# Ledger of designs, part 74: designed miniproteins, single chains, continued (5)

Each design is a single chain, and the fold is of that chain. pLDDT is the mean over its residues in the fold that is shown.

## One batch from the design tools (miniprotein)

Design m18739
Fold by ESMFold2-Fast:
Structure m18739 (fold): chain A 100 residues (1-100)
Amino acid sequence: SVIDEIINELKKEIDYIEKLLPRLSPEAQERVRKLIEQIRKYLDDKSPENLLKAIELLREVLDIIEQEFLKTSENPERVRLVFEMRRRRLDALEKKIKEL
């Protein structure tokens, strides 16, 4: 179903984020882990309302990770481009949810 496809795409975004965790400061890792726990609870409910809440928290996670990477990156323009592409993926998923 479309809703299962959306949930699978959101889970792939979480998997990507979890792979980035070791590259973050301990404080940023803890903040992101807590947000991921909340996101997973929203995904378990599978309601369109809770999927939209999951997307908003994923945007917050992307902002935290982008800010951390920008502090040490030798190529900040590439960091911004990567995270802009990920935000666009979340925007596309949000549009699909609103059409459910």
Scores: mean pLDDT 90

Design m18740
Fold by ESMFold2-Fast:
Structure m18740 (fold): chain A 65 residues (1-65)
Amino acid sequence: MISKEELEREVTIALADMYVGLARLFESRGDLEAAAEEYRKAAELYEEAGELEEAKELREKAEEL
């Protein structure tokens, strides 16, 4: 059985994964500003989900762009 809290966490992580995918797409196209913005959005969602290491890595990635 999945709790409401666990389901919300899973949805948040799935959204973060989508933003990472979008960021990589922008990065591959040379749109580094858009890529950085999407990485920051993904990092915020990972942090909300308690995935602090993933959030830190994505923030660092955004700052490098």
Scores: mean pLDDT 84

Design m18741
Fold by ESMFold2-Fast:
Structure m18741 (fold): chain A 75 residues (1-75)
Amino acid sequence: SSEAEELIKRAERLLKGAEEALKVGEQMKSEVMIKAAKEAIRYAKEALKAAKEGNLEEAQRYIDKAEEAMSKAGG
C-alpha cells in the first residue's frame, strides 16, 4: 500500500539520520547524543520491520519514538 511505502521511506530516513547523529555524537564525545542516537536507530529499525510486515500502526508508533529520541539528541 502507499501508506506502507511512505512509512518505509520515513523509517529509512530516520535510520540514516540517527546513524549520522551517532557519528557526530561519537566525534563530539557527547554521551547524551550517543545514547539518544542509539535509541533512535533501534526504534527506526523496529519501525522499518513493522512497516515491511504491514503493521502500519506499530510502524507509526516506532517512528514517533525514533523522532522523540532524535529530538532529545539535540536535533
Scores: mean pLDDT 87

Design m18742
Fold by ESMFold2-Fast:
Structure m18742 (fold): chain A 91 residues (1-91)
Amino acid sequence: MAKERAEKLREELGKVVEEANKIPDINKQIFLALLIISTAIAVREAERKGDYERVAEVLETSIEGLKKMIDAKNEEEALKATQEAVRKIAA
């Protein structure tokens, strides 16, 4: 179950990233890059330990943070959403 949940979430993240890539805002593109890099590092660490529950948690946090960043009305909101997601991923 945990591994299947992680695979489903990875697919969902891919779709959200694809939507984010269509946004013609350089600051949001930078925040996207930061969030994806942080997510990739955390996922790799969890996968090394066989901890698919943590992989799922990291992916869920990334998806939520990315959606908040996409919906942000200004750079301050987008930065805050990105920072909160990265902090949760690092914990």
Scores: mean pLDDT 85

Design m18743
Fold by ESMFold2-Fast:
Structure m18743 (fold): chain A 58 residues (1-58)
Amino acid sequence: AAMAQRVADAVYEALVKSGIDPETARAASAGDDEALVTVLKNLNDETIKLLEEAQGKA
């Protein structure tokens, strides 16, 4: 799935860059909704906007 790959790449890189644990970032990008929500709440608004833009346009 091209969309999943695109979202996973953007989320993973943003999470790691923000200082989020790589294991948590991998779990979220792997499709763990609970992990994704938890991480998003801890990240900046910019990261949330990036994800929303990708999902909204997808």
Scores: mean pLDDT 67

Design m18744
Fold by ESMFold2-Fast:
Structure m18744 (fold): chain A 69 residues (1-69)
Amino acid sequence: ELKKKLIEALKKAVNGERSKEIEELLEEAEKLISEELKELIEERKKNGIKEKLSEEESLELLIELIEKA
């Protein structure tokens, strides 16, 4: 259940919780979806949404991408 672990790690990171295990899972999540995340940001920019994503919005988008993957 890799997806579940990654989502839990992201939720804990949003709440400010940090541990070596959480950091390792966050690195794995970033690697898995970094390409998809960049593509979505670029698509939003093309559609006239020029506003920089907040940290919370970025993490919510990461969770959504992991759930879909």
Scores: mean pLDDT 65

Design m18745
Fold by ESMFold2-Fast:
Structure m18745 (fold): chain A 76 residues (1-76)
Amino acid sequence: SAALRARAEALFAEGQRAFAAGDLETAIRLYDQAGVLYAILGDRAGLGRVHAALGEVYRALGDEEKAARMEALARE
């Protein structure tokens, strides 16, 4: 669905803005929501971007174990 893809991209962009603003909790929530929609769409590239972005957020939080897990998922 084009509408679901547009929503996933919008949520991902909102997550990027939240991360840039230092709102890490909001970034995680928005990236998780985008990831759910990319999964429904079967969009591997979209899911990879979400996992990579979550890895950056967890690294910023100092959670190296979660960051490493997300980076592994981003590599598919």
Scores: mean pLDDT 90

Design m18746
Fold by ESMFold2-Fast:
Structure m18746 (fold): chain A 65 residues (1-65)
Amino acid sequence: SAAEGLRRGGARAGAIVRELEEKYGPENISGYESRLGEDRGVLTLNVNGVTVTFVVEGDEVTVTV
């Protein structure tokens, strides 16, 4: 289902955030904004002054810097 796909995609986005926190330190990551819909999820972060956006659609994750 779309909801299950978004839940799994959200878990993948969370894993990416955890790796970024481990690499750069949680103090250098801010501006967490998460919007989850039925078919699409968006996660926006600031990583050491750079805005990074993750778009999750089913099993696909697109990263924009």
Scores: mean pLDDT 66

Design m18747
Fold by ESMFold2-Fast:
Structure m18747 (fold): chain A 59 residues (1-59)
Amino acid sequence: TPDAAPVVAPPSDTEEARQRAEELNAKLREYLRLGKERGVSISNVLNQERGLAAAPELP
């Protein structure tokens, strides 16, 4: 390993960051699938999910 190399920050330094990335990745795949299924953009799917046509009230 060359000693002259500068200190490079790692992409992830904790196991928690790795687990979080996996969870986010899984969610993204779900939204991608929904967008493809409906033939709309992911942004539209996200708006539907968070906006919903308000009927149910969440605790």
Scores: mean pLDDT 62

Design m18748
Fold by ESMFold2-Fast:
Structure m18748 (fold): chain A 94 residues (1-94)
Amino acid sequence: LDEALQLISEKKYDEAIKLLEEEIKKDPKNAKAYLLLGRAYLEQKKYDKAIEYYQKAIEIEPSAEAYLNLGRAYEEMGKYEEAEEYFKKARELE
């Protein structure tokens, strides 16, 4: 996962996605890998895929980080009401 994080920081999103998809194939319950996949897709403005992977991360392990990232995805889409609901859930899990 550290390698995937480095690739995302370098804006190498396609390489990060490929690495994370391999990680999920080895461990389908790795919530952190789904969270990073969502982040990589969000940076590419692929909002539907970002939301899908953030929701999978939440299904495995609900976290403030996952809800915060869901809120940001909806905010970037201009869906401010949905964004605020997820930001509220993130605050409740802190």
Scores: mean pLDDT 85

Design m18749
Fold by ESMFold2-Fast:
Structure m18749 (fold): chain A 84 residues (1-84)
Amino acid sequence: MAAVAGARVLGLEIRGDEVVLTVEAVAAEGADAEGAAEAAAKAARDILEAGGYEVTEVEVLSAGRRTGVARAVGRKVSPQGVPL
């Protein structure tokens, strides 16, 4: 299970209704590379979902012993059934 001790945004790109977010994260407990990768992917997804975006892609770009970097793509969710 991935636990996140801290995360920071490395990059944010807005493309119309899509957002590309790159996050660096530190795992909370004695992280190996797998734990760091999972922490980064979780942090990127959680940030986009909290912002009201549907996460369409998550990619782990790198993972070290203490930190991981992940890129996630989110799309803005529009409510269905609103009459014009």
Scores: mean pLDDT 73

Design m18750
Fold by ESMFold2-Fast:
Structure m18750 (fold): chain A 118 residues (1-118)
Amino acid sequence: AVKIEESGGGTYAEGSSLTLSAKVSGIDFSKSGVGWFMQKPGEPLQGIAGLIASNGGVVVSHTVAGRFTASADVANKTAYLHMTNLKKEDTGVYYAQVGTGSKPHKKYWGDGVQVTVV
């Protein structure tokens, strides 16, 4: 079975930094794509960042560009979202999504971690 273990949530001060991690098992991580998404109460799910494990390609939403970045440790099968200069609007539940690079293309979601900025 595919498993995504998210960590790094909690309560953080404005202007601080944190790193979220998503450890992946049951899939070939080296051939995977990873998306980071955020859900705010009463709002639609927002794309935050995407990365491709095979080539290290990263894209970041314009809303967080310059503050957030993503990386992967392929050997340890872990994806990271690096969040800097936190703002109150960064408060939400953060989800890692992992997609297979092979057919059939399937997507798997982590359970999410709460980030609260005070």
Scores: mean pLDDT 85

Design m18751
Fold by ESMFold2-Fast:
Structure m18751 (fold): chain A 55 residues (1-55)
Amino acid sequence: GEELEKLGEKISEAAENKDIEATKEYFEKLLEIAPEEDREVLEAIKEQVLEELKK
């Protein structure tokens, strides 16, 4: 819902600022409220984004 959209936006913003810690925190919150069917894809996206930020 709306909450998922807001967290997704915060993740994008933190990632753009290369704030690994903030990105991780927002992804954790997103995974907590995400439907089970979406958790697999979100976990994969989280891994990809965090790996990208380390480079």
Scores: mean pLDDT 79

Design m18752
Fold by ESMFold2-Fast:
Parts: C-alpha cells; structure tokens; sequence
Structure m18752 (fold): chain A 64 residues (1-64)
C-alpha cells in the first residue's frame, strides 16, 4: 500500500537509499516495493536494485 511505501521511504530519510533497502526481508515492505516496481515499469522482484533505488530516490526527492 501507499502507507507502507511511505514508511519505507521514511526509513531511508537522512541519506541515500542504499544497503538498508537491500536488507528488506519484511513481506509487507517487499510487497510494497514490488507494487512500486510494477507501477513504474521495473522488474517486480522486490529487490532494491539500482533502478529501484533511483526511482525511490526520485519519489523521495519529489516529496522533500
């Protein structure tokens, strides 16, 4: 959901989205990441790869 995605983005607040995103094993956060990937035309594997981090960073910057 959007609220879970916002929590994920807030968890990365204070720096670039990096290794903390790579360590996401929580099913809810991984599902939110997959949903984000699917809506942005990325591979929906729930992994915080470079493309996913770049897209999340852009969304974070748009809300900062």
Amino acid sequence: SISTLQKLLNGAHGGPIDGSLDNITDPANRAALRGFQATHGLADDGVGDEATRAALQALYDANS
Scores: mean pLDDT 59

Design m18753
Fold by ESMFold2-Fast:
Structure m18753 (fold): chain A 96 residues (1-96)
Amino acid sequence: SMAEENKKKAEQLLALAKKYEELGLPALAEAAREAAKLAEAGELTDEKSRELLVRGVLRDLGVSDAEIEELLRAQREEDRERLAELAERLEARARA
């Protein structure tokens, strides 16, 4: 069932959190625990999982929460600009 699959994924994430703690990566361990809670609730998307992982890595590297938010924002804005450039190039080719 979906609930059993969600529970297994949460258990795997909690095991990963323990490994991160043993490696001296407390922010990654916390991110894995947060991901486990979302997984159990059926709310863990690939996007949420990726953002939690990135936040955990950057926090363990000593990056401030304010700088992490700015980096994630800049990455989202860059992706949108690149998509717009690709759309413009495709329209230019269609008119040639």
Scores: mean pLDDT 79

Design m18754
Fold by ESMFold2-Fast:
Parts: C-alpha cells; sequence; structure tokens
Structure m18754 (fold): chain A 55 residues (1-55)
C-alpha cells in the first residue's frame, strides 16, 4: 500500500469513527494497524477536520 493509499484509508477510518462517536484511542489503534505513522495519522486527522469545517 502506497503512502497516498494509506492516507486515503486513514481519512476514511477517521471520518467514520468521528461520525459514529468512536473513542480516539480506538481510531488511533485502527490507523496504526493499517500501518500509518504518527505523522501520517496527524496529517490525515488535520485534513478530515479541514474538510468537515469547509462543509
Amino acid sequence: MSREERLAKGKEIIREGLENNVPWSEIYKRLTELGLSEEEIKEAYHEVLTEEAAK
């Protein structure tokens, strides 16, 4: 899986988790299982928040 694919999947997991009120600890665990680094998780989270704020 490429970095771009991991970020796209990570953003999907974050969006679904936040919409379903999943605790951040569970979302974070899922992201690390997908192979995202801490930096990639932070980037994906920031992008999701920016996209939601723009709606």
Scores: mean pLDDT 80

Design m18755
Fold by ESMFold2-Fast:
Structure m18755 (fold): chain A 73 residues (1-73)
Amino acid sequence: MSEEEREETERLAREAAELAREAARALAAGNREEAERLNREALAIIERAKELGEEAARAALEAALRAAREAVA
């Protein structure tokens, strides 16, 4: 990857993680509609990461899953 692609990958991974964390918290609070909306936004970020490559998409997905798990642990 270029340095620019690496920086974009890291940014998208952070954005996906933040959205997934908020979605997990919303779900824990009983707000399923907000959790579903935030999860859809996280998936949209992962789809953008796919444009950079499969490695970028994987990084964003892994970051999102880790953040969601940590938010409710």
Scores: mean pLDDT 82

Design m18756
Fold by ESMFold2-Fast:
Formats: C-alpha cells, sequence, structure tokens
Structure m18756 (fold): chain A 58 residues (1-58)
C-alpha cells in the first residue's frame, strides 16, 4: 500500500533525473567536461530542479 506512493515518487524523481544524465553525457562527450565537474553541476541542477545545461551556462 505505502509502496505504491514511494514508487510513484521514485518514478517522478527518476524521470526528472534521466534528462539530467543525458545532458551530462553530452557535455562530457561533446565539450569534454571533467566527470567531477559534471557531478557537481548535476548536484546543483537537482537542488534547483533545472536542467544541467542551465547550471553550466551560468
Amino acid sequence: AAEAAAQARAGEIGDRYLPVIREAKRLMDEDGVDPQTVAELAREARRRGVPLSEVYAA
């Protein structure tokens, strides 16, 4: 019963996180950004709820 609510929340977080991971891979592959830098940008993007590219452009 409670698992359904937890799974729905996990799905929402995962669905929002997937685009961030895709953007991170593109930055690493196309722009050669260091994985550590990408990890920090991803953390900030998650905290703000914005795409990784938006944090990177700032």
Scores: mean pLDDT 66

Design m18757
Fold by ESMFold2-Fast:
Structure m18757 (fold): chain A 110 residues (1-110)
Amino acid sequence: MVEIRFEEMTDEEFEKALKELEERYGQKPLRKEVTVDSDADLERATAEIEEFIREVIENGKVGIIKVKARSWDDAGRAVGDALVRVEPLIRESKKPAEIHIFLTADEPLP
């Protein structure tokens, strides 16, 4: 079973959430940070998010990823494209895994 959660938060809230997950599961979660500063970064960011999700699922672990984008559209596109690419793995995985995706943008909420 794979669980994916989406959360908006500050860097400080991210560190707090990471500590709470470590305490909850008794193990250090896998963590990654991805930045999207330009259109050229979208494919790189999507690939990095995809690779991280695959690693978490294939190892049956808890993962936490922070996606920092210039806009909510860029964040949504990078994450959405990555999720489309890993969807078969999510459906076929027999290992329990949990993924927390934290989004932040340099613009106001839509």
Scores: mean pLDDT 75

Design m18758
Fold by ESMFold2-Fast:
Structure m18758 (fold): chain A 56 residues (1-56)
Amino acid sequence: MDASIDSAAAILATAAINFPEDVSEEDLEALEELAKESKDPKIKEKLLEAIELARK
């Protein structure tokens, strides 16, 4: 139902995974909020992976 939010979350997660050095603290907060809000388990896992990679 929330295709727009899920699509944005997937894009941001993929970008963070590919370019973790460009992830700011504000980006990390946005990713964490998206992970909490997302009800799609695949997207949630992707967001959590992106956060872990950015945090190192």
Scores: mean pLDDT 75

Design m18759
Fold by ESMFold2-Fast:
Structure m18759 (fold): chain A 88 residues (1-88)
Amino acid sequence: MTPQELIDAAETALKDAEETEEVLRELLPEEVYKEALELLEKVKEELEKAKKAAEAGDVEKAKEHLKKAQEYAAKLQEVVGPALEEAL
């Protein structure tokens, strides 16, 4: 994976996270949304760090931050998955 591929991946994931935040606001109960928002903010933070590392050419650091973003995204799915099944 090249630095440019990592930048593109992080930018796409950041855009997806912003769109997800708006959808979750409309679909989830307030209590679940607040917990989801906290995890989503951690995902966005790690994606932003991954993008900055990739822009600096630090591929390994960018990969570490992408892995952390994926770990927070997995926790987010565990929180929102059951609530989204009720909403759909």
Scores: mean pLDDT 80

Design m18760
Fold by ESMFold2-Fast:
Structure m18760 (fold): chain A 90 residues (1-90)
Amino acid sequence: MSLEIDIEGGSPVADERSESLLTVTIRGASEAEIRALRELLERYLAEAGIEFESEFTLEGDTGTLRARVRATAAQLGAWLERLAAHLAAR
């Protein structure tokens, strides 16, 4: 399984809440694993205090989560660090 994260937009000011497009691509996993990781990603966004609207597509062994998020750079950084720590612990 591989995970690719792309973030488009946002403000360079760390404390400014701005809108960004978050795209997470999950490849080489089962449908169950992709769905479980999607739930984890959305849970971590909510726990970081990030407002988001997401859509999800599944095509073969590839899942794509696209989320329009309203967050500070600090909140996005905390979310990414938490996700990286979870993946490293496995």
Scores: mean pLDDT 79

Design m18761
Fold by ESMFold2-Fast:
Structure m18761 (fold): chain A 65 residues (1-65)
Amino acid sequence: DEFEKKIEELLKKIVEAEKNKDIDKVNEYIKKIFDLLEEKGITSDKAEEVNKKLEEKLKKIKEEE
């Protein structure tokens, strides 16, 4: 899924920005994730599932680095 790949790329960029202590970049990438969720019209019932998957992906990225 193109959507899932874009989210994963943004999560990786967030991890990298956190390593660099670049708060502005972290906020920029978080905003892009929310913009993508809004574009897909994700409702509250799907938002909880998506948030859980985002947390799992972020944890996996941090474990790999």
Scores: mean pLDDT 73

Design m18762
Fold by ESMFold2-Fast:
Structure m18762 (fold): chain A 65 residues (1-65)
Amino acid sequence: MVDKEEAEKRSKEVIERLRELLKQTEDPELKEILEKHIKYLEENPTDEVAATLGEMTLASAETAL
């Protein structure tokens, strides 16, 4: 079971990284994906799956760029 406090902390870290990547991204498609993930995590900070999806998005974006 994922601890609520751990999940919230993880989501905050992912959101910060996604926001940083959003500032540096030139691709409008990637910007849209990043904005959607940030919004979802802000609305669902204790969602383990949401945090994982954010991390996967970061990994994918870093590989593509």
Scores: mean pLDDT 74

Design m18763
Fold by ESMFold2-Fast:
Structure m18763 (fold): chain A 56 residues (1-56)
Amino acid sequence: DLETMIRAVEEAESLAAAKAAAGELYKQGLITREGLRAALEAPTVEEAKRAVLEGI
């Protein structure tokens, strides 16, 4: 499941999609609160994806 969720984040085509995937990972306990906040504050898709991966 974790690898599938990471893939969903990496395949996100928009900032909104990346943030939605980060929120779903957080609901499942697969990402830290710090990682979620960093992803939600990210100004670009690439930075949001990086925040999620670093939060795992």
Scores: mean pLDDT 76

Design m18764
Fold by ESMFold2-Fast:
Structure m18764 (fold): chain A 80 residues (1-80)
Amino acid sequence: LDELSREFLLRLIEAGEAGDEEEAARIAEEALRAAEELEGREFSEEEREAAREHGRALAAMIASLSEEERAALRARAESL
C-alpha cells in the first residue's frame, strides 16, 4: 500500500512539474481504482470526480512551487 501510494504520489509530482493537470487527473483516478482493488469497495462517481479535481489542484500547486519546494515535496513523497 505505502509503496503504491508513494509511486502514485511521485507520478503526480512529475505531472505537476510538467504542468500537465490532465495527466495528474488521470493518475489520481488510477490511484483511486487501485485503492478500490485493495479495499474491495467501489467509489462513487462523486468520489472519482473529487479525486480528478484533487489531482488537477495538486498539479497546479506543484507548478507554482519553487525548485527548492518541489525538491522538498519529492523527498517527502519518497519517504513514504
Scores: mean pLDDT 78

Design m18765
Fold by ESMFold2-Fast:
Structure m18765 (fold): chain A 82 residues (1-82)
Amino acid sequence: AKKLIEEEKYEEAIEAAKKEIEKDPKNAEAWLLLGEALYRLKKYEEAKEYFEKALKIIEEQNDPSLELLKEQAEAYLYKIEN
């Protein structure tokens, strides 16, 4: 999913991220990438829901290695709300 976002293939990134979520619904990175792809497609309401979902999973895991993903999700939410 991340490579597809970097290549600006946002629809394909959404499909890939959804497939990863089906395999592991606790994959916070997949939820973040889904939100990022939707944000780049200007689908801000849907993007917000998935960024909030990523943050919830990160908070439930309490893993310091997820700090960067948390900061990225919070930054996108700030941009959507402002």
Scores: mean pLDDT 81

Design m18766
Fold by ESMFold2-Fast:
Structure m18766 (fold): chain A 55 residues (1-55)
Amino acid sequence: SEAKELIYKAVLAGLETNNSEALKLALEAQKILDNGGDPEEARKLAEKAIDLAYK
């Protein structure tokens, strides 16, 4: 799914930039999907994580 793809990219971005805050947001997005939550909410958190990683 699109949300899963963005979460994967967000995790990689956090790891690549060694940004712990970005990683936490990416993992929070993953937990939302794992718990059957709103995929749009997860997607938005993943996008924020990517933005934060490269700031």
Scores: mean pLDDT 84

Design m18767
Fold by ESMFold2-Fast:
Formats: sequence, C-alpha cells, structure tokens
Structure m18767 (fold): chain A 79 residues (1-79)
Amino acid sequence: AERDARLLERVAEAIEKAKNSYEFEVAQALGIIALTVIKKYDPELADIAEEGLDRLASAKTPQEAAEVFRETAERIRAA
C-alpha cells in the first residue's frame, strides 16, 4: 500500500514537472500502467484503482490528471 501510494505520488510530481506533451504523456502512461497492475494484483485496492482510472479518463488537463493520481495515492494509503 505505502509503496503503491508513493509510486502514484511520484507520477503526480512527474506530471506537474512535465515541460512538454511528451513528458506529460510518458508520466501519465506509466501511472495508468501502475493503476492497472494494482487493480489486477491487489483485490483490497482494486476498487480504488478502478475509480482512479475512471477519473483519469475524464481528466482534461495535466493538473487534473496529477490531482487524480495524488487523491488515489491518499486513498490507497488510507486503505
């Protein structure tokens, strides 16, 4: 849980520090992979990871995407 939360926080930080579309897309793609793996292998976190993926699909800006990853990390840490 803590390791997964820290990973998603690092993804959010990478998105916030992205200087161009390439850096943003790479960070977001890595975060999507992380959430997909968490959903598949951690039954207790699957609902949180799925909600994160759903919210991310609706995010329209890098700021919104970073917020989704930060909020998902907080929920994983609390679970």
Scores: mean pLDDT 84

Design m18768
Fold by ESMFold2-Fast:
Structure m18768 (fold): chain A 96 residues (1-96)
Amino acid sequence: DPEEEKIIKEVEKLLEEAKKNVRTEEQKETLELHQKIIEIVDLAREAQKLANPEEQKKITLLAGEAIEALFNGDEEKAKELEEELKALLEKLKREK
């Protein structure tokens, strides 16, 4: 039964997600971290579309350093690097 197989797979996925995030507070912190990482990646991707190869390398380094700062719990450094990445994106938008 295709419907029964679909339900079983959905339950397995929910169990794997529950094992991955066993605490509500841990789920919240993980979600917030993932959201911040996605924001940095999206900014970098948008800037890279407008950038030359030299600028693309700088964007990749800034994004990488910002993500590393987030993993290290250095929110202040991560914010400074994100603002630098945003400033670079705005500069590229003005040039192109």
Scores: mean pLDDT 75

Design m18769
Fold by ESMFold2-Fast:
Structure m18769 (fold): chain A 83 residues (1-83)
Amino acid sequence: MKFGKEVPEELKELYEIFKDHYPDAELVGYYLDGDEKAVIGLKDNILHVFGKNLSTEKLIEIAKELKKKYNLPILGIDFHKVE
C-alpha cells in the first residue's frame, strides 16, 4: 500500500468515484496490485476504503496497515466495493 495525495492513472476512475461520494474526505493513500485496487480516504474519523477486485485477505491486510500507520483515534473502517 502507498500513502500520499496523488493516485496513479490506473486508479483514476476509482478515485473519481471516491471523490463523488466523499468530496470533503482527505485522501490517505491507495493500493494497487494488478487488478486489485483501492483508494482510501478519511472523513469524520472514519477510514473509507473504495476497493475493486479485492480479496477478503487483502481488505484485512489494508485495514491492519491503516490502523498501524494512523496516529489518530479512528472510529471505524468502512469498506465500499466497486464492481
Scores: mean pLDDT 74

Design m18770
Fold by ESMFold2-Fast:
Structure m18770 (fold): chain A 55 residues (1-55)
Amino acid sequence: MSAEELVRLGLEAFGARDYETAARYFAEALKLDPENLQADAGYALAVALAEEARR
């Protein structure tokens, strides 16, 4: 998978409100492209929302 494909999968999971899965896809995108701003922002937001959803 490319970083771009992983970002798209992360955005799809985020849209489905599956923030834990979205965070995983964004983390994988960052492993392939550490300077990917979309993956970095998406990961931070998805993690925050996943933690809030568990409370």
Scores: mean pLDDT 82

Design m18771
Fold by ESMFold2-Fast:
Structure m18771 (fold): chain A 95 residues (1-95)
Amino acid sequence: GSTSTHKGEILFREGKYEEAIEEYERDLEELDPSHPAVPLLYYNLGLAYEKLGKTEKAKEAYQKALAVIDEIYETHPFPEYLEKLKEEIQKKLAE
């Protein structure tokens, strides 16, 4: 739910990137892999890893976000926000 991602986002905004990663990973463990929030959580993990200078981990997280978007697209009605998220992730991977 939105409340789970909110705690990680607060930590990220406070510059507590390692703690934000821990919250995002906890949210991922609690959610069904096909949940629409899962791609956003992987994208947020990628952003947090970038802030910590962990470029390879960031790239892996972005690739996982794209894979989950494609899986959701196959099995569920596709929300428009996931299409926008996919565009943003593709830009990050192109950098």
Scores: mean pLDDT 78

Design m18772
Fold by ESMFold2-Fast:
Structure m18772 (fold): chain A 77 residues (1-77)
Amino acid sequence: AAEEALKKGREALRQGNYDEAIKWFEEALKIDPNNVEAWKGLMAAYLLKGDIDKAREAAIRYLEAQGVPREEAEAMV
């Protein structure tokens, strides 16, 4: 379930295993593509890795998942 993948992603983040965290958050998104927590987790994982461009895209998707239109989300990041 998406909740299980989210928990594993958060645990990987806690342990500093950012690539593993990304994998689990992506698995959650395969189940629920609009999952707010999964996009938030991807944003955090990419920021902690220093991958600013991927973090920015994840932030846009995080805002979209919360109901912000893409045009407005792009202006915010």
Scores: mean pLDDT 84

Design m18773
Fold by ESMFold2-Fast:
Structure m18773 (fold): chain A 101 residues (1-101)
Amino acid sequence: SLAEEYYNKGLEYEKQGKYEEAIEYYQKAIEIDPDSAIAGKSYYNLGKIYLSQGKYEEALEYYEKAVEILKKTLGPKHPLVIETEIEIGILRLEEAVKKVT
């Protein structure tokens, strides 16, 4: 599908360290079919990129969108769902600690 082609382009740019282009193609993949497994995976990869840039609030928003879609499309026991829930838990814990220090 066109969404899968855009998602694969996002992966190629991410491997090259071209994060702005990776973000653009992941966003294009989401726009084609926002409720698809490809959209969920694209949101997950956006979360990872924003996390690597220290943009914790944006990373959390993208991971929360990813987990909602991926639970519906892949099921709650899928490894990617579990990984996304772990990342959300870590980010929420880090935010809570930062607010009390």
Scores: mean pLDDT 87

Design m18774
Fold by ESMFold2-Fast:
Structure m18774 (fold): chain A 111 residues (1-111)
Amino acid sequence: MEEEREAGRRVGEFILSKGEKPFDKKKSNIRQGLAVRLDGRLYSGASDDGEEVRKLAREFVEKYNLLAAGAVVKKTDDGKWEVLGIEVFSPNLTEEQRKKIKEEMKKKLEK
C-alpha cells in the first residue's frame, strides 16, 4: 500500500511537470491520463478529452501488473498526438522493462 501511494505520487508529479497544467484545466491541446493501483483497486483520472490516455494507462497497469502508469500528450493541428512524456512505476520493474513498456505506450498514443 505504501508503494502504491508512492507510485501514484511519482506518476502524478511527472504528469504535472510535463503537462504544465493540472488535470482540471479545460480547452487545452494538452491531454493527460493516469492510472494507479491502490489497496488492490484500480483508480484513474484524466484531463478533459483525455479519456483515451486514461484508458491506455489503465490497460498498461493491468497488462504489465504495474502500480502506476500515466502519459501527457499534445494534440497537433493535424489531429495527431505528440507524446510529451510517459511514466510507469512498479518496484520490481527493471530499467529495460520500463523502457520497453514506455516505448509500447508511446507507439499506441502516437497512432
Scores: mean pLDDT 72

